# Ledger of designs, part 33: designed miniproteins, single chains, continued (4)

Each design is a single chain, and the fold is of that chain. pLDDT is the mean over its residues in the fold that is shown.

## One batch from the design tools (miniprotein)

Design m13199
Fold by ESMFold2-Fast:
Structure m13199 (fold): chain A 73 residues (1-73)
Amino acid sequence: MSEEHLELEIEVSLLTMQHNIALKYGASVEELKKLLERAKEALKRAEELGDEESVKQLKEMIEELEKKIKELE
């Protein structure tokens, strides 16, 4: 595993955990927007690395975050 793959795996894991916490316990619009930006950045890296599994997870997370932000705005 390259350093880039390791960093991506760690970031996806952290984003998944934070996303689940935000959905279950709530989060501010600012926190959700920060998660969305991080998820979009991670998605670009996943696509560049050909990590299909991470791409699927990140796309789902982005969709859910965008929906939640829209509800709160």
Scores: mean pLDDT 82

Design m13200
Fold by ESMFold2-Fast:
Structure m13200 (fold): chain A 72 residues (1-72)
Amino acid sequence: SKKKMADLLKAAADRLAAQGQNDAAAQLYIQAGKLYASLGDNESAIALYQRAAELGNAAQKAEAQAGIAQIK
């Protein structure tokens, strides 16, 4: 299911972030955010996009902010 995939991507991103793999974590947070948004879980999507923007490089920050803008 999309929810199970989103949950798995979030868990993987959390692990990467804990290891200091910030760009890799941000990429998975963006993917999980997109899946939560597609499920109508806008609150989870926004939270993950915000986390991605905090950890990621300039391109990932821009993608995460665009994701938030599409929801709001």
Scores: mean pLDDT 88

Design m13201
Fold by ESMFold2-Fast:
Structure m13201 (fold): chain A 84 residues (1-84)
Amino acid sequence: SEELEIEIDEGIALIAVAVLKLYPAQESDSIEELKQDLRLAKKALELLKKVAEKRPGDKVIEEAIKELEEAIKKIEELIKKKEE
């Protein structure tokens, strides 16, 4: 069902947010590790945005989206510094 699909997407994305908070991207990480983290973070953000569309005003989802957007920004900046 669509409801079950949304619950699974939420669960997967919130686990990704927790992992990124516990093991944040660092300048010492390899470019391959940073690109892998970026790919996973972007996929989690896509899933959470779908959840937010179905559950507008959910503060947990809104905070998780904010945290993923901040993580993506940090990872992209670290990749840019390593490639330049």
Scores: mean pLDDT 83

Design m13202
Fold by ESMFold2-Fast:
Structure m13202 (fold): chain A 85 residues (1-85)
Amino acid sequence: GVEEAIEAAEEAARVAEEKGRKDAAEGLRALKEKIRELADRISDEGARKAAEGLRKVKEGIEKDDADLIQEGSEIALGGLSEGLL
């Protein structure tokens, strides 16, 4: 649910910070706060997809894999956007 998406965003932000990617870490924490603010408006399916995408973003940052970061970002944003509609 939403809690899993929030946790995934925080874990991705932590890894970005550890890797020295300050802007990515700040963006991921901002996204976490937006997910929290919109929690009642995000569907369970949308939140689940967002968590899956954010886990891929975390893995991509750990591996320095830009394609995986992009794929994960698109999945996460798609899940949030579809969940709001």
Scores: mean pLDDT 84

Design m13203
Fold by ESMFold2-Fast:
Structure m13203 (fold): chain A 81 residues (1-81)
Amino acid sequence: GLKEGEELTKEAVEKGKKAIEYGKKGDAKKAIEYGEEGLRLGRLGGEKYFEAGDPAKGAGAALVGVGAYTEGYLGAKVAEK
C-alpha cells in the first residue's frame, strides 16, 4: 500500500525530470510523453496512498503528477521556441 504509493510517486518525479531534459534538447514530443506518464504515475501513487489510509500523501502524489504534466507542457513550449 504505502510502499507502492511511494515508488509510483518517485517514478512520477523522475518522469517530470525527463520531460524537462527532453524539452531542453528540443524534443517537444518526448517532453509531452514524459509529462503525461508522470501524471499517470502520480495519480496511481495517490490512489495507492488513499487505499492505504494516507490521504495527505495521496494528495501529495497527485500534485507531483500534475507537476510532471506541467513540466512536460512547459518543456514542449521551450522546445518549440
Scores: mean pLDDT 86

Design m13204
Fold by ESMFold2-Fast:
Structure m13204 (fold): chain A 63 residues (1-63)
Amino acid sequence: SLADDLALLAAAGASGRELLAYVLHEYEGRSYKEVAEILGVSEATVRRHVRRARAKLAAARAA
């Protein structure tokens, strides 16, 4: 669930921006461009946040 993913990401040390970018892109289906506009950052920064969040979540699930 979203709540379970957020708990795992927080436990894995994800930043608030990594959490928010992950939720907006993965659960709400927002494009990287839309998330960048919402967060006031570059699209490249959003891609980094989502990539880092995915990596942390995958590592937590593998444990």
Scores: mean pLDDT 83

Design m13205
Fold by ESMFold2-Fast:
Structure m13205 (fold): chain A 55 residues (1-55)
Amino acid sequence: LDSLSAAQLEARGAELASRGEVSPEVLRLFQRALELDPTNSTARSLADAVERALA
């Protein structure tokens, strides 16, 4: 049912984060991007940053 690519998930998460939206939903977007493309270093770095901000 989800047709989003890893790049689209990363872009969506980055857009929300750039607006100051730090939420579990944004973290899920980056985690899903990493599930589809584990080599995406940008998604990994952003996921780590959001996770630390939520802690």
Scores: mean pLDDT 77

Design m13206
Fold by ESMFold2-Fast:
Structure m13206 (fold): chain A 69 residues (1-69)
Amino acid sequence: HMSEEEFEEEVTLALAVMDAAIAKRSGDPELLRKEAERLRQLADTFSGPVAEELRRIAEELEKEAEKLK
């Protein structure tokens, strides 16, 4: 049991987690910042826990990018 909207939210979050992990492993600060901005924009289209988690991941990516400067 899962609504189509709930399914899309779960898939969106799962893909965001994978993309973030790939960006972190790349060690490319430009890619990390670009991915963080993408996730923030995506978070603005959701509300509640999914939006909060997307913003949390984006913040982690920005912090990783800053460490590489």
Scores: mean pLDDT 80

Design m13207
Fold by ESMFold2-Fast:
Structure m13207 (fold): chain A 86 residues (1-86)
Amino acid sequence: MELSPEVEELAREAEEAIRAGDWERARALAERILALDPDHGGALLLLAEALAKLGDLEGALEAARRLGELSGDKALEEKLIAELEA
């Protein structure tokens, strides 16, 4: 699938934020990617992780659920939800 140049640039910045441990910035960048491509699995995974690190478990669970639906992998969805609730 073709990624827009905007999504590619935002993904690069999100990787930098993760390496820096800047979860607030990683969340904001993931949300911007999802505004351009709501089905971007990498951005949904990043959003779930960043929200969990920030203590927003409800937001993290919603992102994990959406990622599971897009992948068609119910076991992955259930595993991510269980880990976030633990």
Scores: mean pLDDT 76

Design m13208
Fold by ESMFold2-Fast:
Structure m13208 (fold): chain A 64 residues (1-64)
Amino acid sequence: MYLEEGKKLYDQGKYEEAVEAFRKAIEEDPNNAEAHRLLGEVLEKMGKFNEAAQAYADALALER
């Protein structure tokens, strides 16, 4: 499952690979709020704050 692979990559500090895995998880299930949230967290770790904010907003919208 791409979500689990992304979490493993994130824990290993492989942020670019984690982003790719989380984006694939979102492609398979666009309504997965956890995948959007984790994408935000890894983008924030990479200093991509605007992209992280968008991912967090998408996650919040899906939790309604």
Scores: mean pLDDT 83

Design m13209
Fold by ESMFold2-Fast:
Structure m13209 (fold): chain A 60 residues (1-60)
Amino acid sequence: DRVEAVREALLESEAALSGTAVAEVRARLADPEKQRELDERSRRLAAAADLGRETARAIG
């Protein structure tokens, strides 16, 4: 799933920014409310990526 891939990318980005392991960041996001926000952000980014790919296809 594209949304899942984006979610993983966001977690990895957050881990790199905070200097911690991805597992640590994931554990801190065990809160259902934070998971909901992450899901929404991931879905939005996935949709934006799809739009970008469609644009690239039209150009190429």
Scores: mean pLDDT 68

Design m13210
Fold by ESMFold2-Fast:
Structure m13210 (fold): chain A 61 residues (1-61)
Amino acid sequence: MEELDKLAELLSEKYGIDPETAKRLLEGIKNGDKEAFEELKKLVGEQTAIAVKDYIEQLEK
């Protein structure tokens, strides 16, 4: 229902991640869960994970 849903769809399409799994990881990062960030980094790489975290931070402000 939020911009996180669209981001989860994009990650799913590019990296073959289940959309619901991607959304849970994005919600975890939004809530400050460092483990969610580490899992995302393993799936998409460090640079992409950092960009995703920055994007979520901008949405949260």
Scores: mean pLDDT 79

Design m13211
Fold by ESMFold2-Fast:
Structure m13211 (fold): chain A 71 residues (1-71)
Amino acid sequence: SGREEVIERSLKALEEEAKERGDEELLKEIEEIKKLDLDEQMRRLIELEIEVSFRRMEEAIKKLEEENKLK
């Protein structure tokens, strides 16, 4: 029965990150995922984790460019 708990923990972690960043789009995606069945939640969660990893990388690059004037 750990599947539901794992999904809930992962969504909570992403929600906390989204709130810290003021990422309203991510919060909306999380709320939409919460409305799905467990199979769809798991699939969407995996997709969202990949997207969030990409967003983190893009933000890190952008901040580095702004700080070091990389163009």
Scores: mean pLDDT 78

Design m13212
Fold by ESMFold2-Fast:
Structure m13212 (fold): chain A 92 residues (1-92)
Amino acid sequence: AEELLRQAREAYRRARFGEAERLARKALELDPNNADAYALLAVVYLLRGEYEKAREYAKKALELDPNNELLFEGLREVYEVLGIEEAKEILE
């Protein structure tokens, strides 16, 4: 699962959001408790305007890891760089 998540994060950094989603989902198939995979999916769905999915995956990431750095850093970047206010609401 760790290698798939590493590849998913790299795809996300390269703005290959569909590939990041696919790899993160495969990571969850191998490890259903991978908080970082849920966090990455939440950020990807937020960037794609799928706010309900973003909230659901963010909630699961926080249930597994309440201080998940990938989630908080990703949401901050989306809010500060893209001005998407919904990113702030997901943290509530």
Scores: mean pLDDT 79

Design m13213
Fold by ESMFold2-Fast:
Structure m13213 (fold): chain A 57 residues (1-57)
Amino acid sequence: MSEAERRLRAALERVRAALAASTDPVVRAVGRREEAELEEMLANPADPAVVEEALSL
């Protein structure tokens, strides 16, 4: 497993935990979008530099 993949998985778990803890519709909508984007990155792994940039935003 690459370092980028490990970091993406960690970010995904954090987003899922935040979604489980929140009932705010706006927070949940933003979190669901972020979850989908992270899942897509895991399915189609990109260059580590691109992953670093995405995780910083």
Scores: mean pLDDT 72

Design m13214
Fold by ESMFold2-Fast:
Structure m13214 (fold): chain A 63 residues (1-63)
Amino acid sequence: SLRDELLRLIGEILRLIGEIYDLEQQLKSATGEEKQRLEEQIQRLQKQIDELLAQMRALEKTV
């Protein structure tokens, strides 16, 4: 159902937010190459959240 799909997408977004939070904590002590690697990882996860939000908006338009 639409509701079940929305709840699944919300769950995935919350999981990704948690992963970003953990990486941001690591960033506080990181420098040089390690910092760059963590920033790239965070940006990839942020893109995944944006894609999931786009899927949610598409589902909303069908209601």
Scores: mean pLDDT 85

Design m13215
Fold by ESMFold2-Fast:
Structure m13215 (fold): chain A 63 residues (1-63)
Amino acid sequence: MEREVIEALGLIYLGIGNYLASQGKYDEAAESYRKAAELFRQAGNTELADEMEKKAEDLESKK
């Protein structure tokens, strides 16, 4: 269903964020995590959305 497709897109952005973070691109990774959070929130998965927002904030704290 549409919720599962949106959630899959959120997982793609999570993967992009993880990859960018591994490259030291913390600001770009944080943006990808925030995109994932918005997608998970649209899918009704507020727990994953909150986790993604926290990941973004943690990375921005690094620089």
Scores: mean pLDDT 81

Design m13216
Fold by ESMFold2-Fast:
Structure m13216 (fold): chain A 71 residues (1-71)
Amino acid sequence: MPSEAEILLALGEIYLGIAKSLYRQGKFDEAIEAYKKAIELYEQAIALGHPEAPDNLRAAREELKKVEEEK
């Protein structure tokens, strides 16, 4: 059974995928919202002790910066 931290990480990965898809479609506002949601979910996963979540958070933050720079 996945832990709450594992579920939060998986949800963050889903939102990260949605954000990348929206960004490639030129939907920058929706992409930014999805990246921010992924970041929130990864921060919650870190709070629950997920060891992989810090790397996911870092990657999502870097991608959000790139999207905001293109806007």
Scores: mean pLDDT 83

Design m13217
Fold by ESMFold2-Fast:
Structure m13217 (fold): chain A 77 residues (1-77)
Amino acid sequence: AVEEAERLLEEGKKAYQNGDYETAAELFKRAVELAKPVDPLLAARAYFNLSTAYEKAGKEEEAQKYRDEAIKLVNEA
């Protein structure tokens, strides 16, 4: 589960670097889903990356939402 979430983060980062922010967001969402029950700090990292992908896609409300989720998980860890 953790290893799969880490792989999804790497794939999402590559999509992000290629300017494919929609694919990056989908991959980061999947990383959050896998990481959240087992590694809250990894899930927080995935949420921060998800927020950044939404910012680049022009979805500022979603970006802020996921940034807040990341901060919450860091504080709960």
Scores: mean pLDDT 83

Design m13218
Fold by ESMFold2-Fast:
Structure m13218 (fold): chain A 70 residues (1-70)
Amino acid sequence: HMAPLTPEEAARLRERAVGMARKAAEVRDPAAVAAELVAQVEAALAAGALTEEEARELVAAIEEVAREAA
């Protein structure tokens, strides 16, 4: 069971994903961290927990953190 996220819950998920990507990039390869987090976002989208727009926004944020860390 996964209820659809509210805009506030989606914003918190986005903030958490970016924070995790930044912290993980400090201790291991940023590209590998980004790929892992993107896979988690794709899994959440497939489960109906995210809209396509929310998933695209999270992926873009994760990829931007990886690009900044490179």
Scores: mean pLDDT 71

Design m13219
Fold by ESMFold2-Fast:
Structure m13219 (fold): chain A 110 residues (1-110)
Amino acid sequence: SEEERLAQLNAFVDEVEAKLKELGEKIRQAMAAGDRAAVERHLDELVDLTVETIRKLREMLAQATSPELKEAVRAALGRIASLTSEILDEVAKHDPALAERARARLQERL
């Protein structure tokens, strides 16, 4: 049912948002430690998670038949994009080259 699909969407988005926030914290800690290799590793994980999530949400949007589910998926896409952008903006202040590499990989894979 559409109600079950909406519940599944909400659970999925909540899980992804929690993982993105955890990665953001790991990136912040690595930046504070001056561990560029750890920043790059966690950024690669962030890019992979963001790409997988956006692809799944785009597929859900294409399959959605109800206006309510379509609106919920569009809102979820916006939330994931906003959170990823906020993390990358924070990285850009510390290491603009790593932020640009991550943004380029997102653009290439989406």
Scores: mean pLDDT 90

Design m13220
Fold by ESMFold2-Fast:
Structure m13220 (fold): chain A 62 residues (1-62)
Amino acid sequence: GENIETKITEKVDDRTFKVEGLKPGQVFISEGRTFTVSKDGTVSLLTPHNVGDTVKFTIVTA
């Protein structure tokens, strides 16, 4: 997978966000856990974040 560093662009709730550069259905690893981008482009993270926060992911390539 590729390591990327990107930003929270939109906050839906305390743990649900839109993130720059991620597409619906992509799988990524953050903080040792695997996550999937929902069909609406949102991700659910374990840690609360704010718009503009920097996050680091490893993209899982199919």
Scores: mean pLDDT 78

Design m13221
Fold by ESMFold2-Fast:
Structure m13221 (fold): chain A 61 residues (1-61)
Amino acid sequence: KEEIEEELKKKKEEAREEIEELLGKTSEAYRESKELGEKALKELEKKAEELKKEIEKLEKE
């Protein structure tokens, strides 16, 4: 019972950290290389949004 709660907490924390890193890398990639192309940045943003949805899903359970 407590083990499941701890596992969920860890998953939420891990997903949040992953989102934060993706958002950070997205902004840094935009700053460092505006010439790389917006397509790659959009893919990173999409991944961050998917992770956000996963966190919300875990919170609603």
Scores: mean pLDDT 72

Design m13222
Fold by ESMFold2-Fast:
Structure m13222 (fold): chain A 111 residues (1-111)
Amino acid sequence: SSKRTKELAEKYEKEGDYEKAGDLYEDLGKALFNTNPKEAAKAYEKAAEAYEKAGDYEKAGDAYENAGEAYKKAGDNEEAAKAYAKAAEAYKKAGDDKKAAEAEAKAKELA
């Protein structure tokens, strides 16, 4: 199912349906989080990028946070810090200053 989910997400992304692409990449990230956390992190990053293209900065921030957690689970603290920093930027664009500050604090703890 993960291969099919990825192919479908890529199809919606190419068609410009960025909200559906983001939702499918989020589902892929959730499915892979426990078994392949580094691949889950990449799926969450793609979800965040799709949500940014859709103008949904709150969902983009949430997806970058999930990418940070997945990178941290994989032991990749440098990529986790970068993902949390991107989450903070997305939350600022959404006007969610509290989540932005929390994500920025997580990035600093891993740098």
Scores: mean pLDDT 91

Design m13223
Fold by ESMFold2-Fast:
Structure m13223 (fold): chain A 88 residues (1-88)
Amino acid sequence: SRAEELLRQAARALEAAVRALEAAGKDASGVAAALEALEAAIAAGDVEAALEAFREGVRLVEEALGRAEEAEALAEEAREELRRAIEE
């Protein structure tokens, strides 16, 4: 249940990012697709798929914010931070 709660918090963070990008007039479609994949993985109880969807969502957010060269590293860091929080 702790894993599900933390993953749902991550999903809310991506949802907030989608809204922020849309408010800025930016294309949020990739982040929205990653959010959908994250929510589907949570519903399936697939923690690894959920972490990968979250990583992809963070990567796309960072690219949209002009940080394309750092996006992959930042996304991996965010995924590992969430994994550690789930595992304590």
Scores: mean pLDDT 88

Design m13224
Fold by ESMFold2-Fast:
Structure m13224 (fold): chain A 64 residues (1-64)
Amino acid sequence: MVEIRTISLEDREKAVEELAKAILEAARKQGFELSEETARKIAQNIVDAAIARGKKTIDFAVPR
């Protein structure tokens, strides 16, 4: 089962932080080692791409 987390894109820095935390949690649940820095880089790319496409939110699936 997965939990869908909705991240607001109104504040870019806050969106990156929230998405990076969700990515780290998902990676740990799947048994992947992921650095906080790498998760932040991935989150930045996803957030910037979503903002460029005119999205207001991102939905991210975290395993339970």
Scores: mean pLDDT 81

Design m13225
Fold by ESMFold2-Fast:
Structure m13225 (fold): chain A 68 residues (1-68)
Amino acid sequence: MEKALELAKSDDPFDVEVAATLAIIYFTLGYKETGDPRYKEARDIVESVAGDTEKFPEALEKALELVK
């Protein structure tokens, strides 16, 4: 996920879109494999800001903090 954080902080919209896709997949699979509701909450956080490139990096960092 460290690479996804780098992409999320990029000024290239494509890199941010890739980071959002990777984060959603990561949290969805984490919830499916572990049943831990923090993964669902993390996914909901990043989905809520997926279209907002300015807010996305901070939201992703917060989501990752929840599941560590």
Scores: mean pLDDT 79

Design m13226
Fold by ESMFold2-Fast:
Structure m13226 (fold): chain A 59 residues (1-59)
Amino acid sequence: TPEEAKKVLEEGAKQQEKAAKEAGLKAEHKIEVSEKNVKTILEIDGEKHEVTAPLSEAG
């Protein structure tokens, strides 16, 4: 389900954020879920990284 995909990506984003903060960097994450995809936005020390995973292939 989209919620399960969101949880997996959210845990990954939290791990990345924790690692960045342990290195003394500012980090935050945002997850957007739609019927077609899940998008994770990570901002680390002012740089934005976006990852989009299609839900149609995750079933």
Scores: mean pLDDT 73

Design m13227
Fold by ESMFold2-Fast:
Structure m13227 (fold): chain A 56 residues (1-56)
Amino acid sequence: SDEEKKQKALESARKALLSAGASEEEVEKIMRELEKIDDLEELNRKAVEYILQAAA
């Protein structure tokens, strides 16, 4: 289902953000923003953007 795909994408994004060096507080802030996105392609695009920012 689309909800299951979204939950899997959010879980993957959380793990990637932590691996990129984002703090727990920053991860929670980013996850709140990603949870607002219903379109899976837009969610993945935004997640990649945040991960790259955290890794920089």
Scores: mean pLDDT 84

Design m13228
Fold by ESMFold2-Fast:
Order: C-alpha cells, then structure tokens, then sequence
Structure m13228 (fold): chain A 71 residues (1-71)
C-alpha cells in the first residue's frame, strides 16, 4: 500500500509540473501545445486517483488528495 501512495505522489508531482507548463504555453498563445500538456496532466491525476483507491482511499478522498498536490 505504501508503494501505491508513493507512485501516486510521483504522478501528482508530474501532473503539477505539466499543468504549470501548459498554462504558461496557453498564456503565450501556444494553444495546441498548452492544451496537450493539460490533457496529459489530467490523465496522470486519474492514474494517481486509481492508485490511491487501490491503496484503500475512497474516490472522494483520492481526488481531494490529488487536487491538493496538483493545485
């Protein structure tokens, strides 16, 4: 279970970086690239939620945990 939480943490950290980079690209008018990074970040958030659910979190708790780390 601890290993699942650590992997979810890594995915959440990567998602946060992709959100930050994607938002910067959108501000620069690089819409296609920015949207692409944001969609990848969302995918990583979903993967992190699924790992946390396997670790015993409820879906609601898992999403709250991920949101706090990717916000």
Amino acid sequence: MEELIREAERLAEEAKRLFEEGRKLLEEGRITEGVGLILRAIGLEVDAVLLLERAGFSREEAWEWVRKRTE
Scores: mean pLDDT 85

Design m13229
Fold by ESMFold2-Fast:
Structure m13229 (fold): chain A 78 residues (1-78)
Amino acid sequence: TAETRALEAVANAVAATVADPAILNAMQRAALETVRRHGVDAERIVAAVAAAARAAGASDALVAAATAAVRAALAAVA
């Protein structure tokens, strides 16, 4: 499904960018919850994973890199 492709794309992008398991898990959970509530909305997913990464203690540089990777991954599977 489109939801499965989007979540796999986000999971792969986050795993490639984020080494900290707590930050990685928070971002993936935020993406899953956003897709469940709003469907495949790239802007909502990016905003949710950015907020989750910051809440989990990610640096501004890591948030920027991870959100750029997530945005690119979502665009590629749209």
Scores: mean pLDDT 85

Design m13230
Fold by ESMFold2-Fast:
Structure m13230 (fold): chain A 88 residues (1-88)
Amino acid sequence: SEKELLEQLKEALLKAREALDEGEEAFWQEYAKAKELISKLPDKELAEELIKRLDEIMEKYAADPSSKEEVKEKLEELAKEVEERLKA
């Protein structure tokens, strides 16, 4: 269901945030999982919005690894938005 996918996505985003402290490979694996979950969402408009935001976060980290703390903040913000969708 969409609710189950959104719950898994929230977990994957928070795991990606934690993985930034473990290393780039761990971060990339959790990020790839989050993208896979989004691709399975039945709401294609929501999926496009979420993919765009994840790609922006990834591009920021790839361009400037010193922005790790800002990337963590962006992932936490996105997880919060997913949580608000779960309440609707």
Scores: mean pLDDT 81

Design m13231
Fold by ESMFold2-Fast:
Structure m13231 (fold): chain A 78 residues (1-78)
Amino acid sequence: SLEATRLILEGIRAASEGDLVTAAEHFERAARLYEAEGRYDEAARAYRDASILYEKAGQHERAAELRERAAELERKAA
């Protein structure tokens, strides 16, 4: 969706500015939109990107949760 793509672009911008948590939140929101649309490959990628950013920000538990969600969606896409 256009909204999910916009969130990905805002997340990339936030990450480039060093705002890792804001970037992660944008990727997570985009992932939820892709998931709601049944776009499981795009959702899994966005969840993985959000997970990496949360991990870098020290939010290890949230990062692990999103990594597991991405793996589940990749299994559904296969």
Scores: mean pLDDT 88

Design m13232
Fold by ESMFold2-Fast:
Structure m13232 (fold): chain A 89 residues (1-89)
Amino acid sequence: MKEVTITVTELDKNIIGKKFKAGEKETFYLGKGPFSNIARKALPDLPPDTLVTVTFKVDGEIKIGDEITVKYKATLDSAELEIVEIKPK
């Protein structure tokens, strides 16, 4: 699994103010989901109809300006992201 640190420059309205718990999962299409802005930074070369599962490994809330450490891999038909750290600005 590869690792990247992403600065949150844009955040979907559906996740603003939302607190996540370690172990929570969200599945979405890369071009349409509330995490699409984050997922596209980790997986820029994948089609927008790629099915992506994001898993939180830490408790927290994501805010614009935060740095998120993401582990990722592409599978045959999908991609997996793990949010392993959220660092406030």
Scores: mean pLDDT 80

Design m13233
Fold by ESMFold2-Fast:
Parts: C-alpha cells; structure tokens; sequence
Structure m13233 (fold): chain A 86 residues (1-86)
C-alpha cells in the first residue's frame, strides 16, 4: 500500500511537471498533451485516495489527497477555458 501510494504520488507529480512545461506552448498538440497529463495526474490522485481508504489509512491523508485532486480539477477547468479563447 505505501509503495503503491508513493508510486501514484510520483506519477501525479511527473504529470503535473509535464503539464506545466507544455502549457506555455501555443500549439494545439502541446495543449492537448498538457490536458492529457493533467487528467493522468487527477486519476493518479483519485486512485491513491481510494487505495488509502480501502486500506483503512489515516483520514487526514485521504482528505489531503482529495483536496489536491480538487485543486487540480480547478486547474483543468482553467486550462479548458483558455483553450476556448484560443
């Protein structure tokens, strides 16, 4: 469980960094890749929260993961709004 959580958190961080690098690009291809990277980060955090809940882990850690996912969803919404303006 702990090893799987660390892997999911690393996956989320790597995808966020990829999104941040691609986001400034004006190309549609780069924007699509940034959007996909953000989606993968959201999925990784969701799986991490579910895994921790199923394992009976600390509620505080579950809430932290859910809050991180919620913040990323807001970033995804902002990314979509910016795509509409382009």
Amino acid sequence: VEEQLAELEREAEENLELMKRLWPSPSEEAQKKAEEALKRALEALERAAELLREAGGPEEQVRELEERRRRLEEEYKKLLELKKKL
Scores: mean pLDDT 75

Design m13234
Fold by ESMFold2-Fast:
Structure m13234 (fold): chain A 61 residues (1-61)
Amino acid sequence: SLNEEVKKIEEEYKKGKLSLEEAKERIRELLTKAGFPEPTVLIAVEEFEKLGTIGNVRLAP
């Protein structure tokens, strides 16, 4: 699922296998390919930078 792929990126970052910039780029690409609009993707990437996680990915309004 999309949430599983996001969690995988978050865990690889926490393990030091990805830099912050690499993890942010992977999340951006994953959400963009999944069809999320750019404003939603940018918010998710900013949340990841601040918290190390974006929680649940939603097609919320």
Scores: mean pLDDT 77

Design m13235
Fold by ESMFold2-Fast:
Structure m13235 (fold): chain A 120 residues (1-120)
Amino acid sequence: DEAKEVAEKILSLLDIDGDGKVTFEELIEGLKRYSEEVLKISYEAFVFMLQRRLGLENIDGVFDEELEEALRELFKKADKDGDGVLEGEEIVEFVEALEAPSGKPSPFTQAVLEEIRKLL
């Protein structure tokens, strides 16, 4: 139930126009809302967490060019057909890579990803 509620909230924040497709621009805007609405932490704390998870050189809690390029690389890896949008399973793959870029997601994160799959 909690995993389903989190999954629904993640999708609502990423898919702003409700078309089932997520552009890189929509994703960046969704991440700002995701930190406040889903994780209930400051955007600075969320950016700091992402910088550490992705192993970036600048770990200062500021969304900069290095973090944008790292996120763009993850987006391109999830965008299997190269159309510049994420849809269906590609959204799940991006979220999984973002939560555990070099490891296995937590059991709760895995449950959230499975609920996202059910909603798509």
Scores: mean pLDDT 73

